# Ledger of designs, part 104: designed miniproteins, single chains, continued (3)

Each design is a single chain, and the fold is of that chain. pLDDT is the mean over its residues in the fold that is shown.

## One batch from the design tools (miniprotein)

Design m11830
Fold by ESMFold2-Fast:
Structure m11830 (fold): chain A 60 residues (1-60)
Amino acid sequence: LEEEGRKLLERAEALMSQVPRLGADATIDVLEHLRRKAKELGLDEAAQYLERKVEELRAA
């Protein structure tokens, strides 16, 4: 579970670096998908981190 959480966070960081190419809305959709997956796996900290990243993109 910890290794899966690490991979989810790595994917989120890679997506954040591509916001200029993908656009904020598309990046938010993928981050929300990863957040849902983290919740299903019981990775509450990873899910909260992903939720925070979505909020940051919406505020920008």
Scores: mean pLDDT 74

Design m11831
Fold by ESMFold2-Fast:
Structure m11831 (fold): chain A 56 residues (1-56)
Amino acid sequence: AARIEAVLDELGREMLRRHIEKGETYTREEVLERFREALRAEGFSEEEIDAALASL
């Protein structure tokens, strides 16, 4: 089961790995947008998404 913290940790690690291994760069806005899309895809509410992203 995907928890909000698990989704954010997994995406954050993948993006960091791509940055380190492939030289991909992301703005904070791009990171937050990807997290919002992933959380919506997992079925989280807007309130849950906003709370999770505010903790970053």
Scores: mean pLDDT 74

Design m11832
Fold by ESMFold2-Fast:
Structure m11832 (fold): chain A 66 residues (1-66)
Amino acid sequence: MSMVKKKIEELKKKAKEELDKLKDEEVKETGLQSVESIAKISILQKNPEFAKKGMEAVLKQAKLES
């Protein structure tokens, strides 16, 4: 796999782990879906920076809502 894809998969794994710690199941599920979508788009665009910023935004939003 390309280095870009590996980096995005790494970011996705970390984001999912952080979301898994949330108590609000609805917020967790929404966050997980957003992280998956961001990862897919980032891989297609070959843009790991988009993945990083997008996943950070999702985690910030989820923590604010939980």
Scores: mean pLDDT 80

Design m11833
Fold by ESMFold2-Fast:
Structure m11833 (fold): chain A 89 residues (1-89)
Amino acid sequence: MEKAKELLEKANKLLEEAQIAYSRGDYDRAIKLFEEAIKLYEEALKLGHPDAKLNLATAYYNLSDVYYKKGDFEKAEEAWKKAEEILKE
């Protein structure tokens, strides 16, 4: 439980930094930070943290938006589909 919470808190900070980079138009930095947050959310989900599933999906939706802004529509669609799949039972 505690390790999953620490991973979630670290991932949330990376998600916030990624959103700030995205808002500034630094798409490459935003992508890197979203990918780092995703890895930590996946680990927290594996350890059973109840909030990790929704937060992981949110990170993938944000990653999709960044790829769309870069004109990388294929990667945007892949990230969006991953977010949708995470929220399915």
Scores: mean pLDDT 87

Design m11834
Fold by ESMFold2-Fast:
Structure m11834 (fold): chain A 98 residues (1-98)
Amino acid sequence: EEREKLNEIAKHIKKALDILQEALAQSTDPETQANLQKAIDHLEKAFGYAREGKYDEAIKHLKQAKEYVEKANIPQEQKDAVLEHIDKAIKILEEMKK
């Protein structure tokens, strides 16, 4: 079950990363590119910490990723999709802490 939960976290983080990578490739605004790259970096760190069983650190980096996504000037539909996947990953991590 813990491995299945980690696989669901990986799935949600990958979906968020795929959307952000696509948005980054389409962006011409340097500020937006910087915010997207920081969000991507925090998502990758979050998954690394989750794999190590460091759930509090993983949640912290997921929350930082959300802040950078909110700052990025990308279509609201893409923002909402990314934030939904990050929130689902956070919820699973919080359940794993219990």
Scores: mean pLDDT 89

Design m11835
Fold by ESMFold2-Fast:
Structure m11835 (fold): chain A 69 residues (1-69)
Amino acid sequence: MSPEQQAQALLAQIQQIVQDLLAGKISPEEALEKLEPLAKQLASLLSPENKEIFEKQWKEFEAYLREKA
């Protein structure tokens, strides 16, 4: 599987978890625990520039979820 296909598969998993969170099927705490390893895997597939942007946005989202948990 290409890195591009791996990144798309990870994005699909992340989107599913976010949808479950928005639908109230999982708690913000459960979403954070599930999303953290997927976000790290996705970041490892990005260029250094895109990785920095993604990590900054992820840190802000993680802080938001932690305040809600």
Scores: mean pLDDT 79

Design m11836
Fold by ESMFold2-Fast:
Structure m11836 (fold): chain A 56 residues (1-56)
Amino acid sequence: DEALRERLVRYLVEVEGWSREEAERIVAEALAGGPDAVITFPNGRTTTLRDLLAAL
């Protein structure tokens, strides 16, 4: 889902301050891993794809 991928990448870049390259890589991995896929932020904070989608 390209629209969902772009929305997640944009959120991570604009709200969380990630680089676009980093956000694209992590979002691609999380979408392949499913809703319980763990996303690790640069500061060491973790979330799941499900929780991140709920924040949008």
Scores: mean pLDDT 76

Design m11838
Fold by ESMFold2-Fast:
Structure m11838 (fold): chain A 86 residues (1-86)
Amino acid sequence: MEAEKKEKEEKKKKEEFKRKAFIDLAARIGGLDLMKAVKSSVDFARKYLEKVFGIKVPKDSTLEQLLKIFEEAIKKEEEEIKKILE
């Protein structure tokens, strides 16, 4: 039973690490590069934020608003990861 809980905990950490890596990657491409990426796949960015973070993104969101929402999502994800590491 305890071994199963340990494995589940490890899997959770792996999943959180992948999520953090994606968020960090997107943040690092910021500026013009992020704007170009989001401009080519705004729908993907919206769905990702909504499904992964549960954030309802307005359909009329500008790239600037999406970037701000993304930065907030990164901060929340950092908090969640810190709780797991704690």
Scores: mean pLDDT 60

Design m11839
Fold by ESMFold2-Fast:
Structure m11839 (fold): chain A 109 residues (1-109)
Amino acid sequence: AEYDAALEEIRPELLRAAKAFMDGNYDEAIKILEEAAKRYEKDPSPAGLYAAGVAYMALGDIARQAGNTELAEKYYRKAAEYFEKAAELSTDPEVQERMRKAAELAKNR
C-alpha cells in the first residue's frame, strides 16, 4: 500500500533518531526527524502528508521522553494536522478512517 511504502521510507530516519536519542544525542534526534518532516511536508500526496505526521509523532514522543511536555504537545498537534490533511486528500474511506484515528491519538497525547 502507498501508506505502507511511506512508512518503510521513513523507517530509517525513525531508527536513526531513536539511536541518537538512546546515545544521549537529543538535538541530533530532533534534527533528523525535523528534516524528515520538512521533506515529507513538501509532498502533497496523502502518503507524503501521512509520513510527515508520523515524523511529528516521533518528535513528540522523543520530546516527552526527554521531559519537555510543552514541546511534545506542539509536535503532537502538528502530527494531528498532517494526519487530518492526509485523510482529507485520500479517496479511500478505510484509509481516511485510519488517518482520522491517528490524528485523534496524536491530539489525546
Scores: mean pLDDT 83

Design m11840
Fold by ESMFold2-Fast:
Structure m11840 (fold): chain A 90 residues (1-90)
Amino acid sequence: MADELEKEGKELAKEGKNEEAAEKYKQAGLKYLEEGKPEKAVEALEKAAELTGGKNPEILLELGRAYAANGDLEKAEEYFKKAMEVGKKA
């Protein structure tokens, strides 16, 4: 469940395991999108992006998708552009 994935992410972040925590928050965000909860998906994916310093293009892409699903098209475009820029600098 998305809430359990968030809980796992929070505990991993407390242990300093930022990449593993970000993966759990990403999974929570994707699960929220499947459940039709785009607002919660945005919250989870923003946390994943924060934990990765905004340098994971997959997380930025999914955050853009979550913003689009939530009706925030300006934010969606912003994060799609960030994802493309970060991905090119691999």
Scores: mean pLDDT 84

Design m11841
Fold by ESMFold2-Fast:
Structure m11841 (fold): chain A 73 residues (1-73)
Amino acid sequence: SEELKRAIEAAKALVDAGLMTPEQAGLAVIGILNGLSPEEITKRTGIPLPVAEALLKVARGEMTVDEAVAAVR
């Protein structure tokens, strides 16, 4: 799906930027696909809330990957 593709692309960029680990990225992407809120993703993965919010916005097509990385750096 387009949502999955966007979520994976954003997760890779956030990992490359040092904003989450690969393990956190995998769990966060699964959380998004299961309809979890940013708050629930943060609770389950330990990633900061702004990072979870940015990842979800990219998955929804509301934000580009570059905008998400810039917003949470």
Scores: mean pLDDT 87

Design m11842
Fold by ESMFold2-Fast:
Structure m11842 (fold): chain A 58 residues (1-58)
Amino acid sequence: MEEKEKLIEELKKLGVSDDYIKRLEAQGVTVEELKERIERLKKLQEDFKAMIENKKKS
């Protein structure tokens, strides 16, 4: 289950709360589901970064 632990660490780095992670673990989330969630969060983080960059130009 080291792969799940690595993905959980990635979620934490993306700013996901410990409570949310515990909930996912309790639900028996799969490695594949964690990967999908990480990709969605990275997309959101990228969009948020673009908005901040626009604000600097304003």
Scores: mean pLDDT 74

Design m11843
Fold by ESMFold2-Fast:
Structure m11843 (fold): chain A 90 residues (1-90)
Amino acid sequence: PAALLEGLEAFAAGDYETAIAHFEEAIRADPSLAEAWLALGAALARQGRYEEALRYYEKAIEVARAKGDEELERDARAQRERTLALKEAA
């Protein structure tokens, strides 16, 4: 979807606030889009918003699992573990 792509472009540019807004739009359009949940978590983690990031990673895992996307589920779990370690270190 267009909103996911726009969010990924903003994320790549380091504009995490704009990326978050676009990922939220992508989720509103398609809540089953696990990639958007994962990307939203990643953008929040880049802002140091670790507790929020962890909640969205958990949602990404749930949605990916429901769709049988084993690769995305593994990626979301890995991002969740890295973010949890950062939160504990802070």
Scores: mean pLDDT 87

Design m11844
Fold by ESMFold2-Fast:
Structure m11844 (fold): chain A 95 residues (1-95)
Amino acid sequence: MDQDKFDEVIGEILRLIMEGKYDEALKLIEEELKSLSKEDAKVFGKRVLELLISLTLIDPGLFPLVERVAEIFIKRVPELKKEVEEKLKRLRNNL
């Protein structure tokens, strides 16, 4: 079971966020979600969303970035809309 399939791309996303390059991070996330199969997009999108939620608990200023990623993810995987919206609501209540 290869749990590390997306580690390189997720590491690059994290680096861009740490450098304050939020637009570049969003573009990379959107391009990856478009290039992946629907099943791989689900796994990748969930990992990115969980990473950003964790970062937002430390830096609340990242919440708009999480909302934009969630919007892109829902557009790519509409069946996860309710799950993603519930995660955003919980995050907002903890800020």
Scores: mean pLDDT 82

Design m11845
Fold by ESMFold2-Fast:
Structure m11845 (fold): chain A 64 residues (1-64)
Amino acid sequence: SMDNLRQMSQRSGDVFDNYTNNKNNYNNLQNKLNLGTASSDEINQMNINRKITNDGDDNLRRSG
């Protein structure tokens, strides 16, 4: 049904948006680390985001 396709499309979009946001956050934290302005909390967040981004990127490469 059209509603089923809309829900699947919306879920797919949300997953992609989360992936993109995690990648952007990781890049921003990397820039802060390079500038020497990163806090210990930001370094911890970067490590978490790196894992999420790498997992997402690997899945995207396998699919594409």
Scores: mean pLDDT 64

Design m11846
Fold by ESMFold2-Fast:
Structure m11846 (fold): chain A 63 residues (1-63)
Amino acid sequence: SDARQLVGIAEIERLLREAEEKGASEKIIEQLREALELARQGRLEEAAELFREAYKELQKDLA
């Protein structure tokens, strides 16, 4: 497991599940789906960046 700036597929899937369970906005869910797709394509830096943005928006959406 890469504990660096990169994010694994399982981590993105976990956050997507949490976002759905907590009723996050469709925009956040869509961003997480896109991050998952990028990670599956091996575009790990882009996936990590989008995951980070989605996480930040999720924190704000649930506050």
Scores: mean pLDDT 77

Design m11847
Fold by ESMFold2-Fast:
Structure m11847 (fold): chain A 74 residues (1-74)
Amino acid sequence: SAADARDFAAAVNAAYEAHPDDLDKFEAEIRKILLEHGVDEETIDAILEEARAKAPDSTGAFGQEVIARYVALL
């Protein structure tokens, strides 16, 4: 739903503000957020691998890639 998409994006943005320059810590927090939003481990691994491949050196771009992939599941 649109509410699920907004809640997810807000959680990802909060994680980004906590770890703007630490992609590994940001990725770990995003994994927890995806689990809390009902995404299974196999799908989480695929999302994080694809997002990391697209944005290996940018926490902001990585967060955007994760949000886009999560929204595509809704």
Scores: mean pLDDT 85

Design m11848
Fold by ESMFold2-Fast:
Structure m11848 (fold): chain A 77 residues (1-77)
Amino acid sequence: IKELAEKLAKKKFEEAKELLEKDPNSPEAYKLLASAYFLLGEFDKAIEYLEKALKLNPEDENTKRLLELVKQEKKKY
């Protein structure tokens, strides 16, 4: 449901903003931004922010997996 996705995305944007205000290099904040954009169907932006998170924490297996899943989802469209 679009309304639920928009509500969840807004909450993730707000949480990411608070984290970035305290630490502009927060991988957690970039992962939240990526999740928000993914919920909105903005796959290119989701990939961009996951790549930023992975650059800050290259050994994060969860972020590597999410990046691959978003890339696969984009290929369907």
Scores: mean pLDDT 81

Design m11849
Fold by ESMFold2-Fast:
Structure m11849 (fold): chain A 79 residues (1-79)
Amino acid sequence: ATEEARALIERAKEAAKRLVEHYADTMSKEDLRELADGIIGVAKNRALELGMPQEEVDRLAAEAKAEIDKLIDELYKKR
């Protein structure tokens, strides 16, 4: 159960990173963050439903958001 929830958050993170990379030239930095937050938020809720502890979900979601935010910042520095 916990490993399934972890895999779900990891897949959501990778999907969000792919979308951010794809839309970086067409979406604003704020819109990209909103998109990523939405994807990670859905994954966070589903991970909780799968029985992952709140603290672990919060940690993994925060790590995913930090990684995505770093990617967005790096992509916009090359603008």
Scores: mean pLDDT 83

Design m11851
Fold by ESMFold2-Fast:
Structure m11851 (fold): chain A 66 residues (1-66)
Amino acid sequence: MMSLSGQAAATLALEAARAGDLERAKRLMDLLERDPDPSQREIARAAGVSQRTVSRRVREIAARNA
């Protein structure tokens, strides 16, 4: 149901929460509540990472789902 970009955002939110960065996790979850299919640019802004990092996560998720 969730897009690959949405799955990447959820993965980054979980990683942030596990690292104790609850503010970053909340920003990513708030983004997903507003838009389940956010752009990689929007995810990068919410996560405070480069768009390249988001693109890498999308590729990793796609590879696991293949």
Scores: mean pLDDT 80

Design m11852
Fold by ESMFold2-Fast:
Structure m11852 (fold): chain A 57 residues (1-57)
Amino acid sequence: SLLEEAEEFRRKAEEYRAKARELAARGDHLGAQIADGMAALLEGIAAFLEKVAEKKK
């Protein structure tokens, strides 16, 4: 379902947030920004899927 897909995107976003924190701790600030950007994109996709699922039910 769209809600299951949204949950999967949110899990992937959490992985990127964790990766961003690890990269920042190692001094890789560019890598951290890219990882945070990926997380934000995945969170946006999840939110969109949740909205579509809500309107169809």
Scores: mean pLDDT 86

Design m11853
Fold by ESMFold2-Fast:
Structure m11853 (fold): chain A 81 residues (1-81)
Amino acid sequence: MKEELIKEVEKLRDEAFTLMREAEAQGRLDLAIDAAVVLIHASTLLNILKQNPDYPLEEAKADIERIKKELERVRAQLAAS
């Protein structure tokens, strides 16, 4: 289900970008940097999935799970007042 994985990574990329902007707006530069790193990871995986048809689905799923966990970590830290 390669197309569904691509859509999931696109969503994670967009969420990471939004989180980065929210962190910047709150003056949380450390969290903005962390969110930017997640954005880079999501963008890199998106390029791999679109450009490399031989990239294993198991690896893609593992990469998505890592990105999700990092995004959740940054989001939780930003939500803490």
Scores: mean pLDDT 86

Design m11854
Fold by ESMFold2-Fast:
Structure m11854 (fold): chain A 75 residues (1-75)
Amino acid sequence: MAKEKADKLREEGDKAFKEGNYEEAVSLYTEAAKLDPERAPEYYARMAQAYLKGGNDEKAEEYLKKAVELERQRG
Protein backbone atom coordinates (compact mmCIF):
# COMPACT_ATOMS: atom_id res chain seq x y z
CA MET A 1 0.00 0.00 0.00
CA ALA A 2 1.27 3.51 -0.83
CA LYS A 3 0.99 4.64 2.81
CA GLU A 4 3.29 1.80 3.94
CA LYS A 5 5.87 2.79 1.30
CA ALA A 6 5.60 6.41 2.48
CA ASP A 7 6.23 5.32 6.10
CA LYS A 8 9.36 3.41 5.01
CA LEU A 9 10.60 6.43 3.02
CA ARG A 10 9.97 8.64 6.07
CA GLU A 11 12.08 6.25 8.21
CA GLU A 12 14.89 6.34 5.60
CA GLY A 13 14.63 10.15 5.57
CA ASP A 14 14.91 10.24 9.37
CA LYS A 15 18.09 8.13 9.15
CA ALA A 16 19.56 10.44 6.49
CA PHE A 17 18.69 13.45 8.68
CA LYS A 18 20.45 11.92 11.72
CA GLU A 19 23.52 11.22 9.56
CA GLY A 20 23.60 14.88 8.41
CA ASN A 21 22.54 14.03 4.85
CA TYR A 22 19.94 16.79 4.73
CA GLU A 23 19.48 16.89 0.94
CA GLU A 24 18.84 13.12 0.90
CA ALA A 25 16.39 13.52 3.81
CA VAL A 26 14.46 16.21 1.88
CA SER A 27 14.32 13.97 -1.23
CA LEU A 28 12.98 11.03 0.80
CA TYR A 29 10.39 13.17 2.63
CA THR A 30 9.27 14.63 -0.74
CA GLU A 31 8.66 11.11 -2.10
CA ALA A 32 6.79 10.15 1.11
CA ALA A 33 4.53 13.22 0.79
CA LYS A 34 3.62 12.20 -2.78
CA LEU A 35 2.65 8.68 -1.66
CA ASP A 36 0.77 9.76 1.49
CA PRO A 37 -0.75 13.24 1.06
CA GLU A 38 -2.70 12.82 4.34
CA ARG A 39 0.62 13.13 6.20
CA ALA A 40 2.00 15.88 3.93
CA PRO A 41 2.03 18.47 6.80
CA GLU A 42 4.30 16.15 8.84
CA TYR A 43 6.65 15.54 5.89
CA TYR A 44 6.80 19.25 5.01
CA ALA A 45 7.67 20.09 8.64
CA ARG A 46 10.48 17.50 8.51
CA MET A 47 11.71 18.97 5.22
CA ALA A 48 11.72 22.44 6.83
CA GLN A 49 13.91 21.11 9.68
CA ALA A 50 16.27 19.45 7.17
CA TYR A 51 16.59 22.70 5.19
CA LEU A 52 17.20 24.66 8.41
CA LYS A 53 19.96 22.23 9.52
CA GLY A 54 21.42 22.35 6.00
CA GLY A 55 21.70 26.16 6.16
CA ASN A 56 18.86 26.98 3.74
CA ASP A 57 16.73 29.32 5.86
CA GLU A 58 14.62 30.49 2.91
CA LYS A 59 13.53 26.95 1.97
CA ALA A 60 13.02 26.11 5.66
CA GLU A 61 10.55 29.01 6.00
CA GLU A 62 8.82 28.08 2.71
CA TYR A 63 8.20 24.45 3.72
CA LEU A 64 7.18 25.35 7.28
CA LYS A 65 4.51 27.67 5.82
CA LYS A 66 3.36 24.87 3.50
CA ALA A 67 3.10 22.49 6.48
CA VAL A 68 0.97 25.00 8.44
CA GLU A 69 -1.32 25.65 5.44
CA LEU A 70 -1.89 21.93 4.82
CA GLU A 71 -2.49 21.25 8.53
CA ARG A 72 -5.13 24.02 8.62
CA GLN A 73 -6.90 22.51 5.58
CA ARG A 74 -6.89 18.98 7.09
CA GLY A 75 -7.83 20.09 10.64
Scores: mean pLDDT 82

Design m11855
Fold by ESMFold2-Fast:
Structure m11855 (fold): chain A 86 residues (1-86)
Amino acid sequence: SRLELERRLTILGFRVLALSSEVYLAEKRRLPDTDAILADLDAVLAELRALKEEAERLGDTASVETLERYIARVEEIRARAERLRA
């Protein structure tokens, strides 16, 4: 349902904020091991892509647009995390 979609999107938004903070702290400390952060980012990205497919099936264009922005943001955060690896 649309309400469930909106609730899930809100939860994923908070998870993206948390992971963004972890990457920022890792960048400040220049920690060599970022595999766990990358795995969490990949999991969130998979959930966002699946949710986008559901939103598209429901014809919820507003949620699709929001999910596309979140996907782009997570991909940028992932690129930053990947750059922390040797």
Scores: mean pLDDT 81

Design m11856
Fold by ESMFold2-Fast:
Structure m11856 (fold): chain A 65 residues (1-65)
Amino acid sequence: GASDAALEAGARAAGAAGRAAREQGWNKTQVTDAASLGARDGALAAGGDEAAAERSGNMKRHGGS
């Protein structure tokens, strides 16, 4: 569904943002923050609302699944 597509886009964006932050030598907290922001941006770009973006970021930040 649309929310599944938004979560998937968020997951891909989170991975890219986290990898880029690690490559720049950012610490663990900064990497996690970058991944969370990437997840939110990815979910929103895929047509998700703020709730979907928050859920995507929270899942990546806390390792929900």
Scores: mean pLDDT 71

Design m11857
Fold by ESMFold2-Fast:
Structure m11857 (fold): chain A 70 residues (1-70)
Amino acid sequence: MDAELAEKLLKEGEAVAKLLEELGKKEEAKEVLELAKKAAEALAAGDRETAFELAGKAIEVAKKAYEEAK
């Protein structure tokens, strides 16, 4: 069910954003959370293509922030 997947996606996004905040990447954490929220909204609306695109962008932001963490 897309609504259940949307809830899981949002929770994962929140967990990643919290980790990025702990690493001092507050702006990237905020961006990841925003992308996760938009992806979850798209998925809940049945727009899986947009949801996967937004989730992919969130993953890319998180990876770059993690690699840049000093």
Scores: mean pLDDT 80

Design m11858
Fold by ESMFold2-Fast:
Formats: structure tokens, sequence, C-alpha cells
Structure m11858 (fold): chain A 62 residues (1-62)
């Protein structure tokens, strides 16, 4: 199976989720500090998923 191509597709999808979360964080900052904190937690979760896929891609391409 083309695991590298699959992981690259997963990486691109997670990057889109991170980009969306960043936009939500900026919107949250305009609403309240509490809203910003909730969006920061969401961004951290999406970033961790992106980092996990990147680590898997790095491992199979090393």
Amino acid sequence: ADEIARLQAELAEEQRHVDSAKQRLEAGKLISPEAAKVMESYLKEEQARLDAVQARLDAVTA
C-alpha cells in the first residue's frame, strides 16, 4: 500500500483543521478571554493530531 501518499493526505487534512482552529481562536479573542481559552484548547488538540501524523510520515520516510 502507498502509506506515504495516505499519510500526506492525512497531513493535509489535519493542516486544514489547524488553519480552521486558528481562525476560530482569532474570532474568539474578539468575543472574550474565556472564548479565546476554549479555542486555544481546541487548537492544541488539532495541532497534536497534525504533529502525530507528521511524526508517522517522518518515521516511514526516514
Scores: mean pLDDT 83

Design m11859
Fold by ESMFold2-Fast:
Structure m11859 (fold): chain A 72 residues (1-72)
Amino acid sequence: DELREKLLKLIGEILRIIGDILEIKQEIEKLKKKNTEEAEKKIKELEKELEKLEKELEKLREELKELDNKLK
């Protein structure tokens, strides 16, 4: 059914974004250990990217909740 296919696809997208978020967080932690101005600039860039991904994740979670309600 189309709703179940959409649900599975949405779960897959959520997991992918979570993976991307974890990778960025790991890179930020690595950069924090360097304690340089160059690393601080890179951290700010990565934090901006992280914010975008977190907003996308929130949107997908809302879509997941909507689809879950339709399956009931």
Scores: mean pLDDT 82

Design m11860
Fold by ESMFold2-Fast:
Structure m11860 (fold): chain A 118 residues (1-118)
Amino acid sequence: AVTLTESGGGTVAEGGSVTLSSKVSGADFSRYARSWWRQRPGEPPQHVATLSADGKARAYAPEVAGRATISQDVAAQTSYLALSGLRVEDTAVYYTQLTDVDDGAVYWGEGTELTVTA
């Protein structure tokens, strides 16, 4: 089975930075577009960043543009989201989505919680 395991959340002061990780097991993740999403309590899921299956194209939501970097370690099958200049509104559960580029099958992780304090 395809499994996504996110880590790296916790409590961080505003203005700080964090790097979140998502490890993929059970498949070659380079066949999938990799996206980071976040969900604040009582709100719908919001897109944060996407890395193309070949690792060459990146897209960022306007709310995090200039503060976010998506990257990968292909050998470790791990995707990273680095966030800087943290704001209280960055407080959310962060999780990853894989989209199979051939058939469009979608897989979701369970997420890692980030709390940003004033």
Scores: mean pLDDT 87

Design m11861
Fold by ESMFold2-Fast:
Structure m11861 (fold): chain A 83 residues (1-83)
Amino acid sequence: MPVTVTVTAKVEPSKAKELADAVRDAVSATPGVTEVTVEADEKKGTVTTRIVAEDRAAAARAASAAIDAVKDMGGTVVSMSLS
C-alpha cells in the first residue's frame, strides 16, 4: 500500500531554497517514489517535504535520502511522520 512521509527540516534561511532543491533531487532519485512536494520558507529557513512511496521499504529509503540531504546542508530534521 502507498505510504506518505512528511519531513520538516530547519536550515539557515539563505540555504532553504538550495536544501529544497537538494532534497527534491535526492528523493526523486529513490526507487519506488511516486510523488514529491517540497516547500521552502526562506524567511524562517524551514523546508517541508511530502513524499508518496509505493510501499514501506521505498518510504524508508526516501526518508533516509531526505535526512542525508538535510544533514549534508548543515540542517536539522525537526519532525517526521508516516501515514
Scores: mean pLDDT 85

Design m11862
Fold by ESMFold2-Fast:
Structure m11862 (fold): chain A 64 residues (1-64)
Amino acid sequence: SAEELREAAERLIEEARRAAAEPGGERRAAVLLTAAYLLAAAADIEGHREVAEEIRRRVREVEA
């Protein structure tokens, strides 16, 4: 569901943010953000465009 995809992505993004703050956590953060992008793609495929766009926006915030 849209809610499950949003919640899963939120958990991955928060974990990526924590990983990015740790020495040597860069690769873990990158993998977690990639997983969040895949959840955004799944949301698009299921017709939940707004959820997909929200996930992508939040991933970009962590990457910046």
Scores: mean pLDDT 85

Design m11863
Fold by ESMFold2-Fast:
Structure m11863 (fold): chain A 68 residues (1-68)
Amino acid sequence: GSGGAASAAAGAAAGAAGDSATAFTMNYERKLDGGAPEDLSLEGARAGAAGDAATAQRYNAKAAEAGA
């Protein structure tokens, strides 16, 4: 989707500002936009198994979006 460029720009801006954690997260979001639904669902399952329900939900939402 058209969100990929915005995520990449936000990641670059965060990195420039010295916020490596935000830059990393934005790069993850960019990869999620380009990821296959199967890969996104697997990442969601891993996050859920680790006890991170919020991250699991985020990945599952992206998987559904990518699969549409």
Scores: mean pLDDT 60

Design m11864
Fold by ESMFold2-Fast:
Structure m11864 (fold): chain A 61 residues (1-61)
Amino acid sequence: SAEELTRKGVELLIEGRYDEAVEYFRKALEIDPDNETARRILAAALWLSGRVDEARAVLAE
C-alpha cells in the first residue's frame, strides 16, 4: 500500500539513506498521486540528496 511504502521511506530517510527513501516515496505517489504528505516528504528527501531541481518540481505540482 501507499502507506506502507511511505513508512519504509521515512525509516530510510531517518537512517540517512536518502536515495533509497526517494524510491519508496515515488512508489507511494504512483499508487496515490494526490497524497500531499508523500509529495512533501519526497521533496524533502530529494533536497537532502542534493537533487534540488527535482525537489522544486515536485512542490510546484
Scores: mean pLDDT 82

Design m11865
Fold by ESMFold2-Fast:
Structure m11865 (fold): chain A 65 residues (1-65)
Amino acid sequence: LDERIEYIKTILKDLGFSQEEADEIIERILNGKPLSPELKKKLEELLPNVTVDEFVKNIKEELER
């Protein structure tokens, strides 16, 4: 699980999220919390063709492997 989490954080950083933003995204998703308005805005800026729901679903699927 820890290696999977670190791998996903690395991908998020490669997409343009900061370490702090990547950490918050994983924490919120693992705890079933919605992304903050700030993270949603950042996601729209970095990935304009991906919905917040699709993004969260993809990360959940990777974490549940």
Scores: mean pLDDT 81

